# Ledger of designs, part 66: designed miniproteins, single chains, continued (3)

Each design is a single chain, and the fold is of that chain. pLDDT is the mean over its residues in the fold that is shown.

## One batch from the design tools (miniprotein)

Design m10276
Fold by ESMFold2-Fast:
Structure m10276 (fold): chain A 55 residues (1-55)
Amino acid sequence: GDVLLELAREIFKKLGLPLPKSGEEMRKLGNEHSEEITEVVRTDEELRKKALEAS
């Protein structure tokens, strides 16, 4: 859904990564940067809140 793609774009902005164009790009980039993404979500309270709301 769009909410997951928008959340991924915000996380990728925080990390300075290219913004995913689709769900496939999101999955590929998410897999390549899984540790960095997990750390950002865990340490950034706003992103954690958005992730919980998207779940």
Scores: mean pLDDT 73

Design m10277
Fold by ESMFold2-Fast:
Structure m10277 (fold): chain A 92 residues (1-92)
Amino acid sequence: RAEELMRELAAFFDSDAIPELEDSQFPELELVVELIRLWEEDEEAARARLRAYVRRLLAEEGLDVAAYEADIEAGIDTFAATLAALRARRAA
């Protein structure tokens, strides 16, 4: 549901990953839904999709994308952990 998707986005941005995007830009709900679906089918493709999206947002803001590579990866890992936790709760 939308509130679950927003919680995942909040966890991603709350992880100290990419703090410059917290106040200025958010992933579209459509992209988040697509990423959740893709994560079930092909996690590596989903990670690449999310990484490309975040790098594009940073570049559009005029930020040095290379300076944020570690934060991008940490944010992706937090997103993955949040999805795993939500799936575990749904299975219970």
Scores: mean pLDDT 63

Design m10278
Fold by ESMFold2-Fast:
Structure m10278 (fold): chain A 68 residues (1-68)
Amino acid sequence: MARDAVEVLLTMARHSSAEELAALLEKSRESLIEMGVPEEVIDEVLERARAGDREGAIEVLEEALEKL
């Protein structure tokens, strides 16, 4: 489940702006944690997305997939 959730987020991140990704993560944070996505990963992606670093956010998600 965690891996599937990160794969969906990665797909959305590749087709969304940093602002859209940040808004999605803020609304879905609790659900993602319940699906087993590490809180640290969610917070790091959100921090990068809020900073306008869409590519950095994608990199964090790709690294998380390797560890899941």
Scores: mean pLDDT 81

Design m10279
Fold by ESMFold2-Fast:
Structure m10279 (fold): chain A 61 residues (1-61)
Amino acid sequence: MKQDILQQLSLDLNPQELNALKEIANASDATEADRIFLRLTRDFPEDNRKKLGKAVKALYG
């Protein structure tokens, strides 16, 4: 599941954005993942933030 989601997202994300998603995916739980997501994606375009948010939900949902 996590690997499949990350692989799908890699098709739509820049390398730096994918690295951010991988770091978020290493969080200990969904709460920490959300905190890291909000911090790392503050400067991201809204579309990328939405994609990463959905990925985090899928990984920890």
Scores: mean pLDDT 71

Design m10280
Fold by ESMFold2-Fast:
Structure m10280 (fold): chain A 80 residues (1-80)
Amino acid sequence: LKEISLEEAIERLLNNEPVTLKALGREIKLNNFGDALLEIARIHNQDPEAEVTIEIGDEKVVTKASELLNAMLKALKEES
């Protein structure tokens, strides 16, 4: 899998592209930003330092739950 930036992953999530989230021994397939945001919030509540892998097609990003949640919330606020 090709590594991409967190910013590019967020843009793809905002476009409701199918993604696979891997964290805390779980793998979940999601197809919309809202469900992804709720899942990341759940992971953050359990462990804000948890490593999260986001796979979108043949691309991936690896980040911490706290970093991902903050980026998603910022993107949501910046949308008109």
Scores: mean pLDDT 82

Design m10281
Fold by ESMFold2-Fast:
Structure m10281 (fold): chain A 93 residues (1-93)
Amino acid sequence: MKEIEELKKKVREEGEKKVEEGVKLISDEKASDEELEKGKELFLEGLGLLASLGITHPILRPRTEEEREYVKKKAEEGKKKFEELLKEAEEKS
């Protein structure tokens, strides 16, 4: 059970880090189109990871239906990855 809490902590830290990096790139008025695109991708991936843990950030939530669908897709991917890690933790060797 402690391993599950450690996995949740790592996923949460990764999600928060990606959201922060994405927001930083998006909020930079001097950012290139490539940097803005990368920032948006990181932001949405971070939100998806946090959503996989049941965490939502109201200020940083997606604005469009397409972005919400993308976050939902990433959240499902995150849940599947988390479930796989749990199965690996249960299989001892």
Scores: mean pLDDT 69

Design m10282
Fold by ESMFold2-Fast:
Structure m10282 (fold): chain A 91 residues (1-91)
Amino acid sequence: MEARRAALAALRAGRAPESPEEAAAVAELEAELARQEEAALEEARRLGLDLEALEEALRIYREGRREGLSAAEIEARAAGVGERLAEQLAK
């Protein structure tokens, strides 16, 4: 409950989990986010949105989380890929 809110705030600030208790809360938040991402992808598919770029960004988020990267570092990775994919499609 409250510990999860604190862990989410730390992740949004780009801080990696530093304690076992915080790491456990982060793991539960990751499971929650994964379900939300899955629902978002399903809804995007129904709406005919560009799924490839979204799937690539989500993959980077999941891999970055497993590597223990901060939220800011993961977002920078995802943004770079999104821009590059858009540039490649424009050619």
Scores: mean pLDDT 64

Design m10283
Fold by ESMFold2-Fast:
Structure m10283 (fold): chain A 73 residues (1-73)
Amino acid sequence: SLEDIAKEFLMMVELEASNELIARRLSKLLGKPVSVSTASRLKREVLELKKQGLSDEEIVKRLAERLGEIAKK
């Protein structure tokens, strides 16, 4: 599910995974090419949400919506 992919993305961000590794993993999980620039942007969005005090559950929900948008292209 998109929420499971979002949860894995959040873990990769917390483990400080490279944007290249995140992009490759997302490409496999979504079945579509994800650029390093897209991975970097999503990582920045997650860090901003954490700074705003959102819970991991709320971040996963919002990230799943963003991943759904990417999957449509």
Scores: mean pLDDT 83

Design m10284
Fold by ESMFold2-Fast:
Structure m10284 (fold): chain A 93 residues (1-93)
Amino acid sequence: MVLSDEEAETILEVEPEFEAQIEEAKKELEELIKNKKVEGYDSNNNLLNDEEAKEQFEKVVEATKLAIEAAKAKKEGDLEKAKEYMEKIEELK
């Protein structure tokens, strides 16, 4: 259970970058919260309306928080806790 195969590999397998990865993710989360912006289209290539954009924004914020916590747990050597956060991200789909 992963954020994406590529993203999970970057966060979980690249030891020397965990600290930089956590700090970048925190910065991105702060900017997401401050700007309340989500860019995207639905699975049918339609631009999201305001209500759909809000729901998508809330999911992105929660997924980013969980990714930060998973990266922290991995850095601390708690692979079981990191897996729990990854599973929660999958439930946001």
Scores: mean pLDDT 61

Design m10285
Fold by ESMFold2-Fast:
Structure m10285 (fold): chain A 65 residues (1-65)
Amino acid sequence: SMVETVAQIVADMPSVEQAERWVAYLERQLAAMEAGEGVVTPERLAATRAGLEAARKVVEQMRAA
């Protein structure tokens, strides 16, 4: 799933700083989608939100390690 794929990508980052940059990138993508930039389906929007939430949780775990 997109949630699992995004979480794995973030977990495999060589540093928490790089993982945070990836999360920031996803946040900008979500903001653009919510602003109506491009053709966005409700399913894609929901999947992007879920993926971002999962990525944030992985960053929290990396910070705790």
Scores: mean pLDDT 75

Design m10286
Fold by ESMFold2-Fast:
Structure m10286 (fold): chain A 95 residues (1-95)
Amino acid sequence: SEREKKLEEAKELLAKADEYAEQARKLRDSDPKKAQEYLKKAQDYADKATILIADLIGGGEGAKLAKELIKARREGAPQSEIDAISDKLKEVLSS
């Protein structure tokens, strides 16, 4: 089904995130610059998976809140703002 296919896509994105995170860990001491590039790729894949999962569970509002949460974290928003978005996302995903 479409839902099963999207869940499989999310799992593949998370697997790629884990692979890049592991490569970053291995390179941390020998090549810190490449380790940082791989950490950024890991985060990008994790973010894509998060948005896709939020869309599957919470629809367009879930996806929107997931994107806002990712943006707030990346921009270093105050913890109170991050918590407020996270709480709204939890409410949408539990509905």
Scores: mean pLDDT 87

Design m10287
Fold by ESMFold2-Fast:
Structure m10287 (fold): chain A 81 residues (1-81)
Amino acid sequence: MSPEAVELSLKYGPEFAKLGREFVEAAERGDLEKAQELIDKIYDLARKLANEITDPAEREASLAAIDEGRKQLEVLAKELA
């Protein structure tokens, strides 16, 4: 793993963990509006992390994976509902 990948994981990891816990707590109490807000924050944070990647090819691949993951999750949720 590159030194940059380690640094970004240390910088953003705690915030992802915090948002993930808050999402679970919101979902458990049925606060769907808060759960959706937290999902949006998690994706925004993922884009911030991806934009700090110095290698252009890795940055583009990470941004594409984030976009595809979000779209696939939305499609699957609608298809399985």
Scores: mean pLDDT 76

Design m10288
Fold by ESMFold2-Fast:
Structure m10288 (fold): chain A 66 residues (1-66)
Amino acid sequence: MLRERAEVIVETAGKLLEIGLEIDKYYGLPAEQLAKTEAALELWENTPLEELVKRAEERLKELLAK
């Protein structure tokens, strides 16, 4: 279950980052904030799938513990 959920999260992560960047631009957020979203998208695109899945699993565990 957790890995399957992490894979779904990774699959949509790029779309969510792109949507987030568009929202940030729409609201005219500071360049520093925009740069963070852009850096996240770049890391996502250049990071191996397995590494993204591991990170998503770790994040899910953190959220479920809350």
Scores: mean pLDDT 68

Design m10289
Fold by ESMFold2-Fast:
Structure m10289 (fold): chain A 75 residues (1-75)
Amino acid sequence: SELEEKRRRLGEADGALSEAVQEYIKTGSEEAKERYKRLAEEVIRLAEEMGPITLEQAKRRVELTEKYVEEKLKK
């Protein structure tokens, strides 16, 4: 179904976001930062298509990711 396809795409985007976050923490590069921010926006966009509960969860996920990045960069 289209809903299953949207779920798969959201999962793929979330996985890509996790990878981009780790690369940004490792490299500190502006390119990696822009990629992770773009992927965070994509996760929010895909979650919005799935409804308000999924959108709220995705927003929390992105907020936690930003805090994690900030904490890791303070090392």
Scores: mean pLDDT 85

Design m10290
Fold by ESMFold2-Fast:
Structure m10290 (fold): chain A 61 residues (1-61)
Amino acid sequence: MKEKTYEKIKEGLRLGKEHPEVQEFLLSGSAKAAGYVLRGDYKKGYEIAKKAVEEAKKKIE
């Protein structure tokens, strides 16, 4: 989970850099996910990061 959580957060940050229209949304989601990671809750962090990336992809389409 730890590795997957970091990868998903990085994916969200990369997507936000490429798409300004979802950048604020992805930065917010990544910050929230990172907050759970700092608490040691990698599973919850992954779920939040995954949802943020999926919602951002829908907005880009």
Scores: mean pLDDT 80

Design m10291
Fold by ESMFold2-Fast:
Structure m10291 (fold): chain A 84 residues (1-84)
Amino acid sequence: SSMEREITILGFRLIAASSDVWVVRESKKLPKEQKKKMLETAEEVVKDVIERLKKNPEAPEHLRELAEKVKKELEEEKKKLEEE
């Protein structure tokens, strides 16, 4: 169904955002400004996904939990970067 496809796309978008957060966390060679830009882009994606999930009550709970987890990891990496 079209709704199932949309939910699947939201899942892939969360995985992509999570991957960007992982790169920021693990990379010792990326400049601070590039890390900041990656986190800002990931934050916009996660925020949009969370809003779309709120409009789709049929979306599975595990996807909402994943979105909140990625949001928390993103906030933690942003704080670490601000403390540098």
Scores: mean pLDDT 87

Design m10292
Fold by ESMFold2-Fast:
Structure m10292 (fold): chain A 88 residues (1-88)
Amino acid sequence: SAEEELEKIKKEIEEIKEEVEELEKRKPLNKEQGLRLIGLILRVIGLEFDLERLKKKYPELEEEIEKLLEELRELKKRLLELLKETVP
């Protein structure tokens, strides 16, 4: 159902937030943590695609989906700032 798909995405966003907060506490990041950071960026991009798909399928959820997309944009910004601070 739409509600089940949306709840799954919300849970994944919360898990990513927790991982971002943990990485922010561990600065400066090592190579292993840098690879984990890239993995988190890819997960955010995947969730953005999933939310855009859900928005097209369930236009009635547009407002809630746009709120989640805004949360993902903020997480992506935080992840990119961490990436800039990580030396290869």
Scores: mean pLDDT 84

Design m10293
Fold by ESMFold2-Fast:
Structure m10293 (fold): chain A 84 residues (1-84)
Amino acid sequence: SRGAEERDLLARLQEAMERGDVEEVKKTLEELRERGLLETEDLELEVRDGRVVIRGKLTLYRTDPDGRRREGWGENLEPEPLPD
């Protein structure tokens, strides 16, 4: 389902950010944008402490089980710690 694909892409984004893989982060952001799940303004990627940090304005559109798109907003997105 589209919700599962969104979750997979977000998980891939977080993993790439955590490993400092700038190219994979860019690829995943492009995929999210192509699917209409993400919009960005003045996006910059930087590496801090071996992790990729995304700076700029980000609007994340989520899909729910009903197939409705919901808009969320974020700024300075950082990788989340993965569960051990």
Scores: mean pLDDT 68

Design m10294
Fold by ESMFold2-Fast:
Structure m10294 (fold): chain A 66 residues (1-66)
Amino acid sequence: MISPEDIEALKKRLKELGYESIEDVLNLSDEEFDAFLRKLGVYFPDDPVAREFMRLLFRKILEQAK
């Protein structure tokens, strides 16, 4: 279970990067999502499996935040 503090920290970071919500991040193109992950400090090769896994993690965070 992701803590409320982790969710709030993520939301603040998203706003600093120009995103209003976790839902906005999930609506990004593959290229924009890769750029977003790099800004978070995640090293991301051109790997569609890793990208899909990260999208699933953000979907789980969104479910937890609702």
Scores: mean pLDDT 72

Design m10295
Fold by ESMFold2-Fast:
Parts: structure tokens; C-alpha cells; sequence
Structure m10295 (fold): chain A 63 residues (1-63)
């Protein structure tokens, strides 16, 4: 749980800044910035939530 929480939150946070791709940079950066923080919070809550948030964030960044 603790390791999963850290990995999930870290993955979400790492994906946020470098993954800010697209035409609407300002809006996208805002969403990624907020999403990254939410991913880290979810990870702190119980790893599973963090992994879910990190996966969704990774998919959003990759898309």
C-alpha cells in the first residue's frame, strides 16, 4: 500500500509537467497540475486509489 501509493503518486506527478502536450497548453497545464496533485492525494489515501489516478493520468497524458 505505502509503496503503491508512492509509486502511483510519483508516476502521476512525473506525467503532469512533461506530459503537457496539445494546443490548449494553459488549460491542459491547469488540468495536469490539479490532476497530478489529486493523484498524489489519492495515493496517500490507499495506493489503489493512487494507482487508479496515476493510470488515468498516464492515459490522459499519452492521448
Amino acid sequence: AAEGARAGGEAAARAAPPGASGAATDKWVGILHYGGREGARAAALGGRAGSDAASGFKNATAA
Scores: mean pLDDT 50

Design m10296
Fold by ESMFold2-Fast:
Structure m10296 (fold): chain A 86 residues (1-86)
Amino acid sequence: MLQEKLKLMDEGKLSDEEGKELLAEIRELAERLADLPLPEHARRSGTLAGLYVGVKLEELLAARSAEELGRLILEKLNLPLSLLDE
């Protein structure tokens, strides 16, 4: 769902209200994921991708504009829309 909403945002198919809600959802998700108490063994057990996305989303939300956030998040999630920056 998150990746689909980001795709719609980059395509300009989201309304202003939907875009704001999406960014709020991403921020809440990033904060929750970053606050998760994940031990080392959980990262090695294949949770690394989830932890990485959570931590990187928090960094991106702190430092970037909405447009930049959408593209960088897609890149971190390895989604095709991030490649449009080619």
Scores: mean pLDDT 48

Design m10297
Fold by ESMFold2-Fast:
Structure m10297 (fold): chain A 98 residues (1-98)
Amino acid sequence: SSMKKKIEELIEEFRKEVDTFTLSEEMKKLVEEVLEFAKTLTDLEKVKLLIAGTLAVINYYLSTKDLEKAKELLKKLMELIKKEDYEGVEKLIQEIFK
């Protein structure tokens, strides 16, 4: 479908952007798990929000090197997207940037 192709293109563009970051293999694996989850979504806006949240967690990881916290944050982000808790996603991103 046209929407599925747009989502797949957006995911591929984000994957290429992630490849420009010097991430550990463990962090790359976590991001790939999030991108596989993104492929199951049918709403382009949910995919965009998931990408924005993932980028926030990547920036947190690059600053702190806290892999376990990054994993926890990515898991919570995916759960909030599944629940359509967009206020929860905004709060999560705000907490990451504090």
Scores: mean pLDDT 85

Design m10298
Fold by ESMFold2-Fast:
Structure m10298 (fold): chain A 87 residues (1-87)
Amino acid sequence: GGPRSEYNSFLTAAISLENQGPEYRRQAELARETARAYREASDLLGKARDAGANGTEEETKKLYEEFRKKQKEADELGDRFQRELEK
């Protein structure tokens, strides 16, 4: 899915882990951090798409570059979360 789908998945995981007990606090915190990064990526993608329709080529390019950087950050956080669940 896109970053909005990933945001919903990691937010759901965070809430589930928080409800299971304090032993999952670190995993829940990492899931929330991952969700925030995907939300930021989703917001940047929306801005990039809007700029593509209504803004300049330069603005559109910069927003897509920022989106790609944030998406990579979010993916790296998601990988860390999966590793923490396997411990």
Scores: mean pLDDT 88

Design m10299
Fold by ESMFold2-Fast:
Structure m10299 (fold): chain A 85 residues (1-85)
Amino acid sequence: SMTEELIKVVEEYMRALANGDEAAKAEAEKRLKELVAEIRKNSTPEEIKAISEALNKHVARVALELFRDQLSDEELAELERVVAK
């Protein structure tokens, strides 16, 4: 689905950021822009909300995996709450 593709591309972007991989970051950003445009064109506001909620939860999981040591205890607790929701 487009939702699964979006989640995958956002994860690729976040991993590229964590690794300082400028080429992978640029490729993921390009794919993300194309996919967001397609979702906006082909989705209802209700579907966009559901996609955003799924994406937000996945981003929180990946952020905890990749950036745990860079985040405050407060930020970590907030991300863990988002994941648990």
Scores: mean pLDDT 82

Design m10300
Fold by ESMFold2-Fast:
Structure m10300 (fold): chain A 86 residues (1-86)
Amino acid sequence: SEFDELLEKQAEILLENIDDIVENDKRGITKEQYKRHVELALELAKEYGVPLSLVMGDITELQLEKGRVELSEEEIREHFERRRKE
């Protein structure tokens, strides 16, 4: 769909800028961690028909709540699903 293509383009832009994003992240996130987060956010955004920025925002909120940047796929999915039910 056109919406899925837009989401894919948004994810590509983030991954093209990954070096700058990771270098400027004071919390010390790795490229591998960030890439996993973007890839999972794209899957969830497509599945639920929501903007990529919404899912990336939920990931950032969970990182702040847990006081760490490294999140498992399970933690991200559970947090996102909980937020959708509220």
Scores: mean pLDDT 83

Design m10301
Fold by ESMFold2-Fast:
Structure m10301 (fold): chain A 95 residues (1-95)
Amino acid sequence: SSLEEEVKKVLEEANKLLDQAEDLFRQAVDYDQQGDYEKAQQLYQQAIDLLDEAYKKLLEMMEKARKAGDKKSADLMSGQAQIFDGLRDELLKML
């Protein structure tokens, strides 16, 4: 269905943003360990921003699935959003 294709696309977009955030986080940790705190903070913030973008996309798709009566897709999007929210909270501790 078109809704199933949209769910798949949002999951692919969220996973791409997660991969980018993880790469930025690894770079931030490396800079922090080298004493380049300004660069580390910049990269942590960029990683947080990407996780926030993914979180918003997942919530928007959750609402769309709810309105369509697709409980399975809504529950899946909700679960994924909670994971991204938790990851963001962990990164916020680095700021």
Scores: mean pLDDT 89

Design m10302
Fold by ESMFold2-Fast:
Structure m10302 (fold): chain A 88 residues (1-88)
Amino acid sequence: MVVEVTVIARPGSPHSEKVIKAAQEVAEKNPNVKLTVVPAEDAADLLRSLGVSVTPVVFVNGELVLAEGEADPEETKKEIEEAVKKAL
């Protein structure tokens, strides 16, 4: 079963870059994970429709699992890994 992970992030933001890196590391370790990174500016209307005003945002199989995330990169990676495991 393929798990789709989508990260909506603001490139160049230190926090967004940490979340993108965490998602990339999860995808690199699991061949069943498909990662897509979307710039927040390209998803502004979607975020508005969902009532989300923060970035980065992570979806797993279309479900919102993380908004903004933890400041600690290890905790952010753990939350993404746990969401992926539950989706498998």
Scores: mean pLDDT 75

Design m10303
Fold by ESMFold2-Fast:
Structure m10303 (fold): chain A 80 residues (1-80)
Amino acid sequence: SLTPGPLSPEAAALAREVEEALRRAREKIKAGDLEGAEEAIERAEAAIERLATLDPNAALALDAELALVRMMLAVEKLAK
């Protein structure tokens, strides 16, 4: 299931950090700030690694979103 059960407070905080970082990455890509997008992606990746030790199902769902954001960045980099 892509909708996991109740997260622990620590896992919930990490999931929010990932979601915020991915949102920021998308905003940076839209603005043409590819370096800022890469930094946000790195933050999301680090938080996902930590989340995977607490809740692998939540980490798996967010890793799929990260993969889509990475693809968006790659497309924009090819346009430059």
Scores: mean pLDDT 83

Design m10304
Fold by ESMFold2-Fast:
Formats: structure tokens, C-alpha cells, sequence
Structure m10304 (fold): chain A 93 residues (1-93)
């Protein structure tokens, strides 16, 4: 479970950085990572992942309104994906 959660989060971070010019794609990447993690963990850990994923999606939505801040927005989403990974793993430990 822990190794799979790490893999999902790392893959999502790479995809976010790859698509930092497309905030809709960034939102899709975060949503897909959330669903995949939710399928791997307890309801309690899934709820934490959902909360952090929603923050990342909100961040990407705001990024769509400010094209000049795309790199900063993508970095913020990557940080939230890292936080999601850490919090979920903490609950599985």
C-alpha cells in the first residue's frame, strides 16, 4: 500500500509539471491520483486524500485565471500532492 501510494503521488507530480500550461489537465491528474489512492487505502485515509486533492484542484482552477502564474501554481499543486502522500502514508504507518 505505502509503495503504491508513493508511486501514484510521484507519477501525478511528474504529470503536473509536464502539463503546467494546461490547468484543466492538471485538475484531471489530481482527480485521477485521488481516485487511485482512494482505492488503495482505508476510508479515513481516503477522506484526508480527498481534502488535500480538493485544495490542489482549487489551486489549479485559480491558475487557469492567471496564465502568468502557471509555474507557481504548478509548484503549489506539486507541494499539495507531496502533502497528500505524506499524510496518507502517516495514517498507514
Amino acid sequence: KIAEVKEVAERAQEEVLKHKEDMKKVQEVVEEARKEIESLVSPEAAEVAEGIANLAIDTAERGGEAPHAREEVAEGVVELLERMREEVIRLLS
Scores: mean pLDDT 81

Design m10305
Fold by ESMFold2-Fast:
Structure m10305 (fold): chain A 59 residues (1-59)
Amino acid sequence: SGTERLLAEFRAYLERFVSPAEAERIVAELREIAKTDPVAAIRRGAEIARELERRAQEE
C-alpha cells in the first residue's frame, strides 16, 4: 500500500538519526495512528523529523 511504502521510506530516514530498534518503534506508532487518522500520522512524523534535525544541528 501507499502507506507502507511511505513508512518504509521514513524508517530509512529515521535510521540516519536513531537505532534500528528505535526507528521500528517510531514507525509502529505511526502505523497505528494512520489506521484512524492518516493526517495525524503525517503530522507526528513531521514533528519527529524536525526534532531529530534540530538535535543534529546542535553538534
Scores: mean pLDDT 83

Design m10306
Fold by ESMFold2-Fast:
Structure m10306 (fold): chain A 65 residues (1-65)
Amino acid sequence: SGAEEATRLGREAVALAPPESHDGAEKAAASAAAGNVELGRRLGREGGLDEQAIEKAVEAGKAAS
C-alpha cells in the first residue's frame, strides 16, 4: 500500500507549512495515491493549503501510488 508513503511525502512537500496544515496535506496525498486527484485537491483546500502546497501533496501521492 502506497498510502503511508504518500502521506509521508505529502507532509514533507509542505514541511514549512504550520502543523495544522499537515492533516490537509496527508489527506490530499492519500486521496491522490488512491486515484482520486480531485478529492485530494478538495481536501487539501479544506485543510487550508494554498494552491502550490495542494499540487505538491497531490503530486507526491500520485508518485507513491
Scores: mean pLDDT 71

Design m10307
Fold by ESMFold2-Fast:
Structure m10307 (fold): chain A 102 residues (1-102)
Amino acid sequence: EEEERIAQVRAEGDRVAAEATDAVNKALSYAQEYAKVTGDEEILKKAQEESDRANREIAEMRAALDKGDVETAERELQEVRRETNELKGLADYAKSKVEAAK
């Protein structure tokens, strides 16, 4: 049961980490284009800060899983999901601003 639980959290963690990585790449890409088009680097700075936070939470989640600390891993997994949603929102916002500036 504990082995099955850790395996399930690890599989979910891998999926969530992949989604977070995609969200990071999209947020940074659109924020970089927004900064280039408008000269406003605030969104890029925010995207970099959120990216760093997401990468740290992914590392903490994986470290907890490697230790068999299911409770910590589940908590960190929820933080990665929250950061992924924030990065997706930031990417959508930056994309909309780029299109509006053209």
Scores: mean pLDDT 84

Design m10308
Fold by ESMFold2-Fast:
Structure m10308 (fold): chain A 87 residues (1-87)
Amino acid sequence: SVGDEVLAMLENLIAYAKENNDTESAEILEKTKKEVEELLKQGKIEEALRKAIESLRELIRLAREKNDSHLVSVAGTALKELEELAK
């Protein structure tokens, strides 16, 4: 389902952040995942998808500010995949 794909994408990004000892990004992503899970539990699939997209855009903005080009690339790929699911 779309919800399962969104959660899998967020989980992969959380794993990436933890592997790179990026505690700040991991905490942002874990908070986003909890908010997405709550929206999915309420049947608000489109709102959950929009929340994930908005959070990834903010994460990419922060990654660019700290010159983390790898996180920009990884999160950017995830964002593009989520935007395709929203079509």
Scores: mean pLDDT 86

Design m10309
Fold by ESMFold2-Fast:
Structure m10309 (fold): chain A 72 residues (1-72)
Amino acid sequence: SELIEKLRKEVEELKKKTTAKILAGEKLTGGPFADELNEIAATKGPEAAAKEFEKRLEDILNDTLAKNLAAL
């Protein structure tokens, strides 16, 4: 599916760029999830925030794949 390939590319690009920003101590913008990651970085450190970001993106990708397969 082109949608799945697009999502995987988006996840990889976003993962690399956002992880680099988090590890550099930069504040994220763009809604409640960004705010949550900023709070994790402030309270538990940037590595913890980067790990949470990566885990949630992987969970979203897996959920999206399952829903697309169920729609077939």
Scores: mean pLDDT 76

Design m10310
Fold by ESMFold2-Fast:
Structure m10310 (fold): chain A 65 residues (1-65)
Amino acid sequence: MSQREAAEKLAEALGISVETAEKMVKVLMDLGYSPEEALKLLLEAHKKGEDITKFLTREYLRATS
């Protein structure tokens, strides 16, 4: 799966723009996740009603700490 495919699926699920979804997927990919893993993690956060920005910040800190 490409970053674009993951972003398109995420955008559809969250009701956001593909551009915003691509930025979210890219954050996780820059941390070493595959596009498939990034999509799964973001969809799980959304399903739990978690703030995606807080989720991404936490994953970034976890990966860099």
Scores: mean pLDDT 81

Design m10311
Fold by ESMFold2-Fast:
Structure m10311 (fold): chain A 64 residues (1-64)
Amino acid sequence: SFENHLERSRRSGEWHDRWDDARRTYRELDDKVRRGTATDDEIRRRDEARRITEEGRDNLRRSG
């Protein structure tokens, strides 16, 4: 029902915030890695952001 979709959307809201932050971080750092200007710390942060992004994507599939 529509109400069930709204409830899932509200639960997804908190996941979306962290997922959106991780997606922005991943894209910024991935660009640096591709240009060869990333530090080892930035590569690790990019990998962590990717992991969070994949978790958020999985949660969206279950909620969508």
Scores: mean pLDDT 70

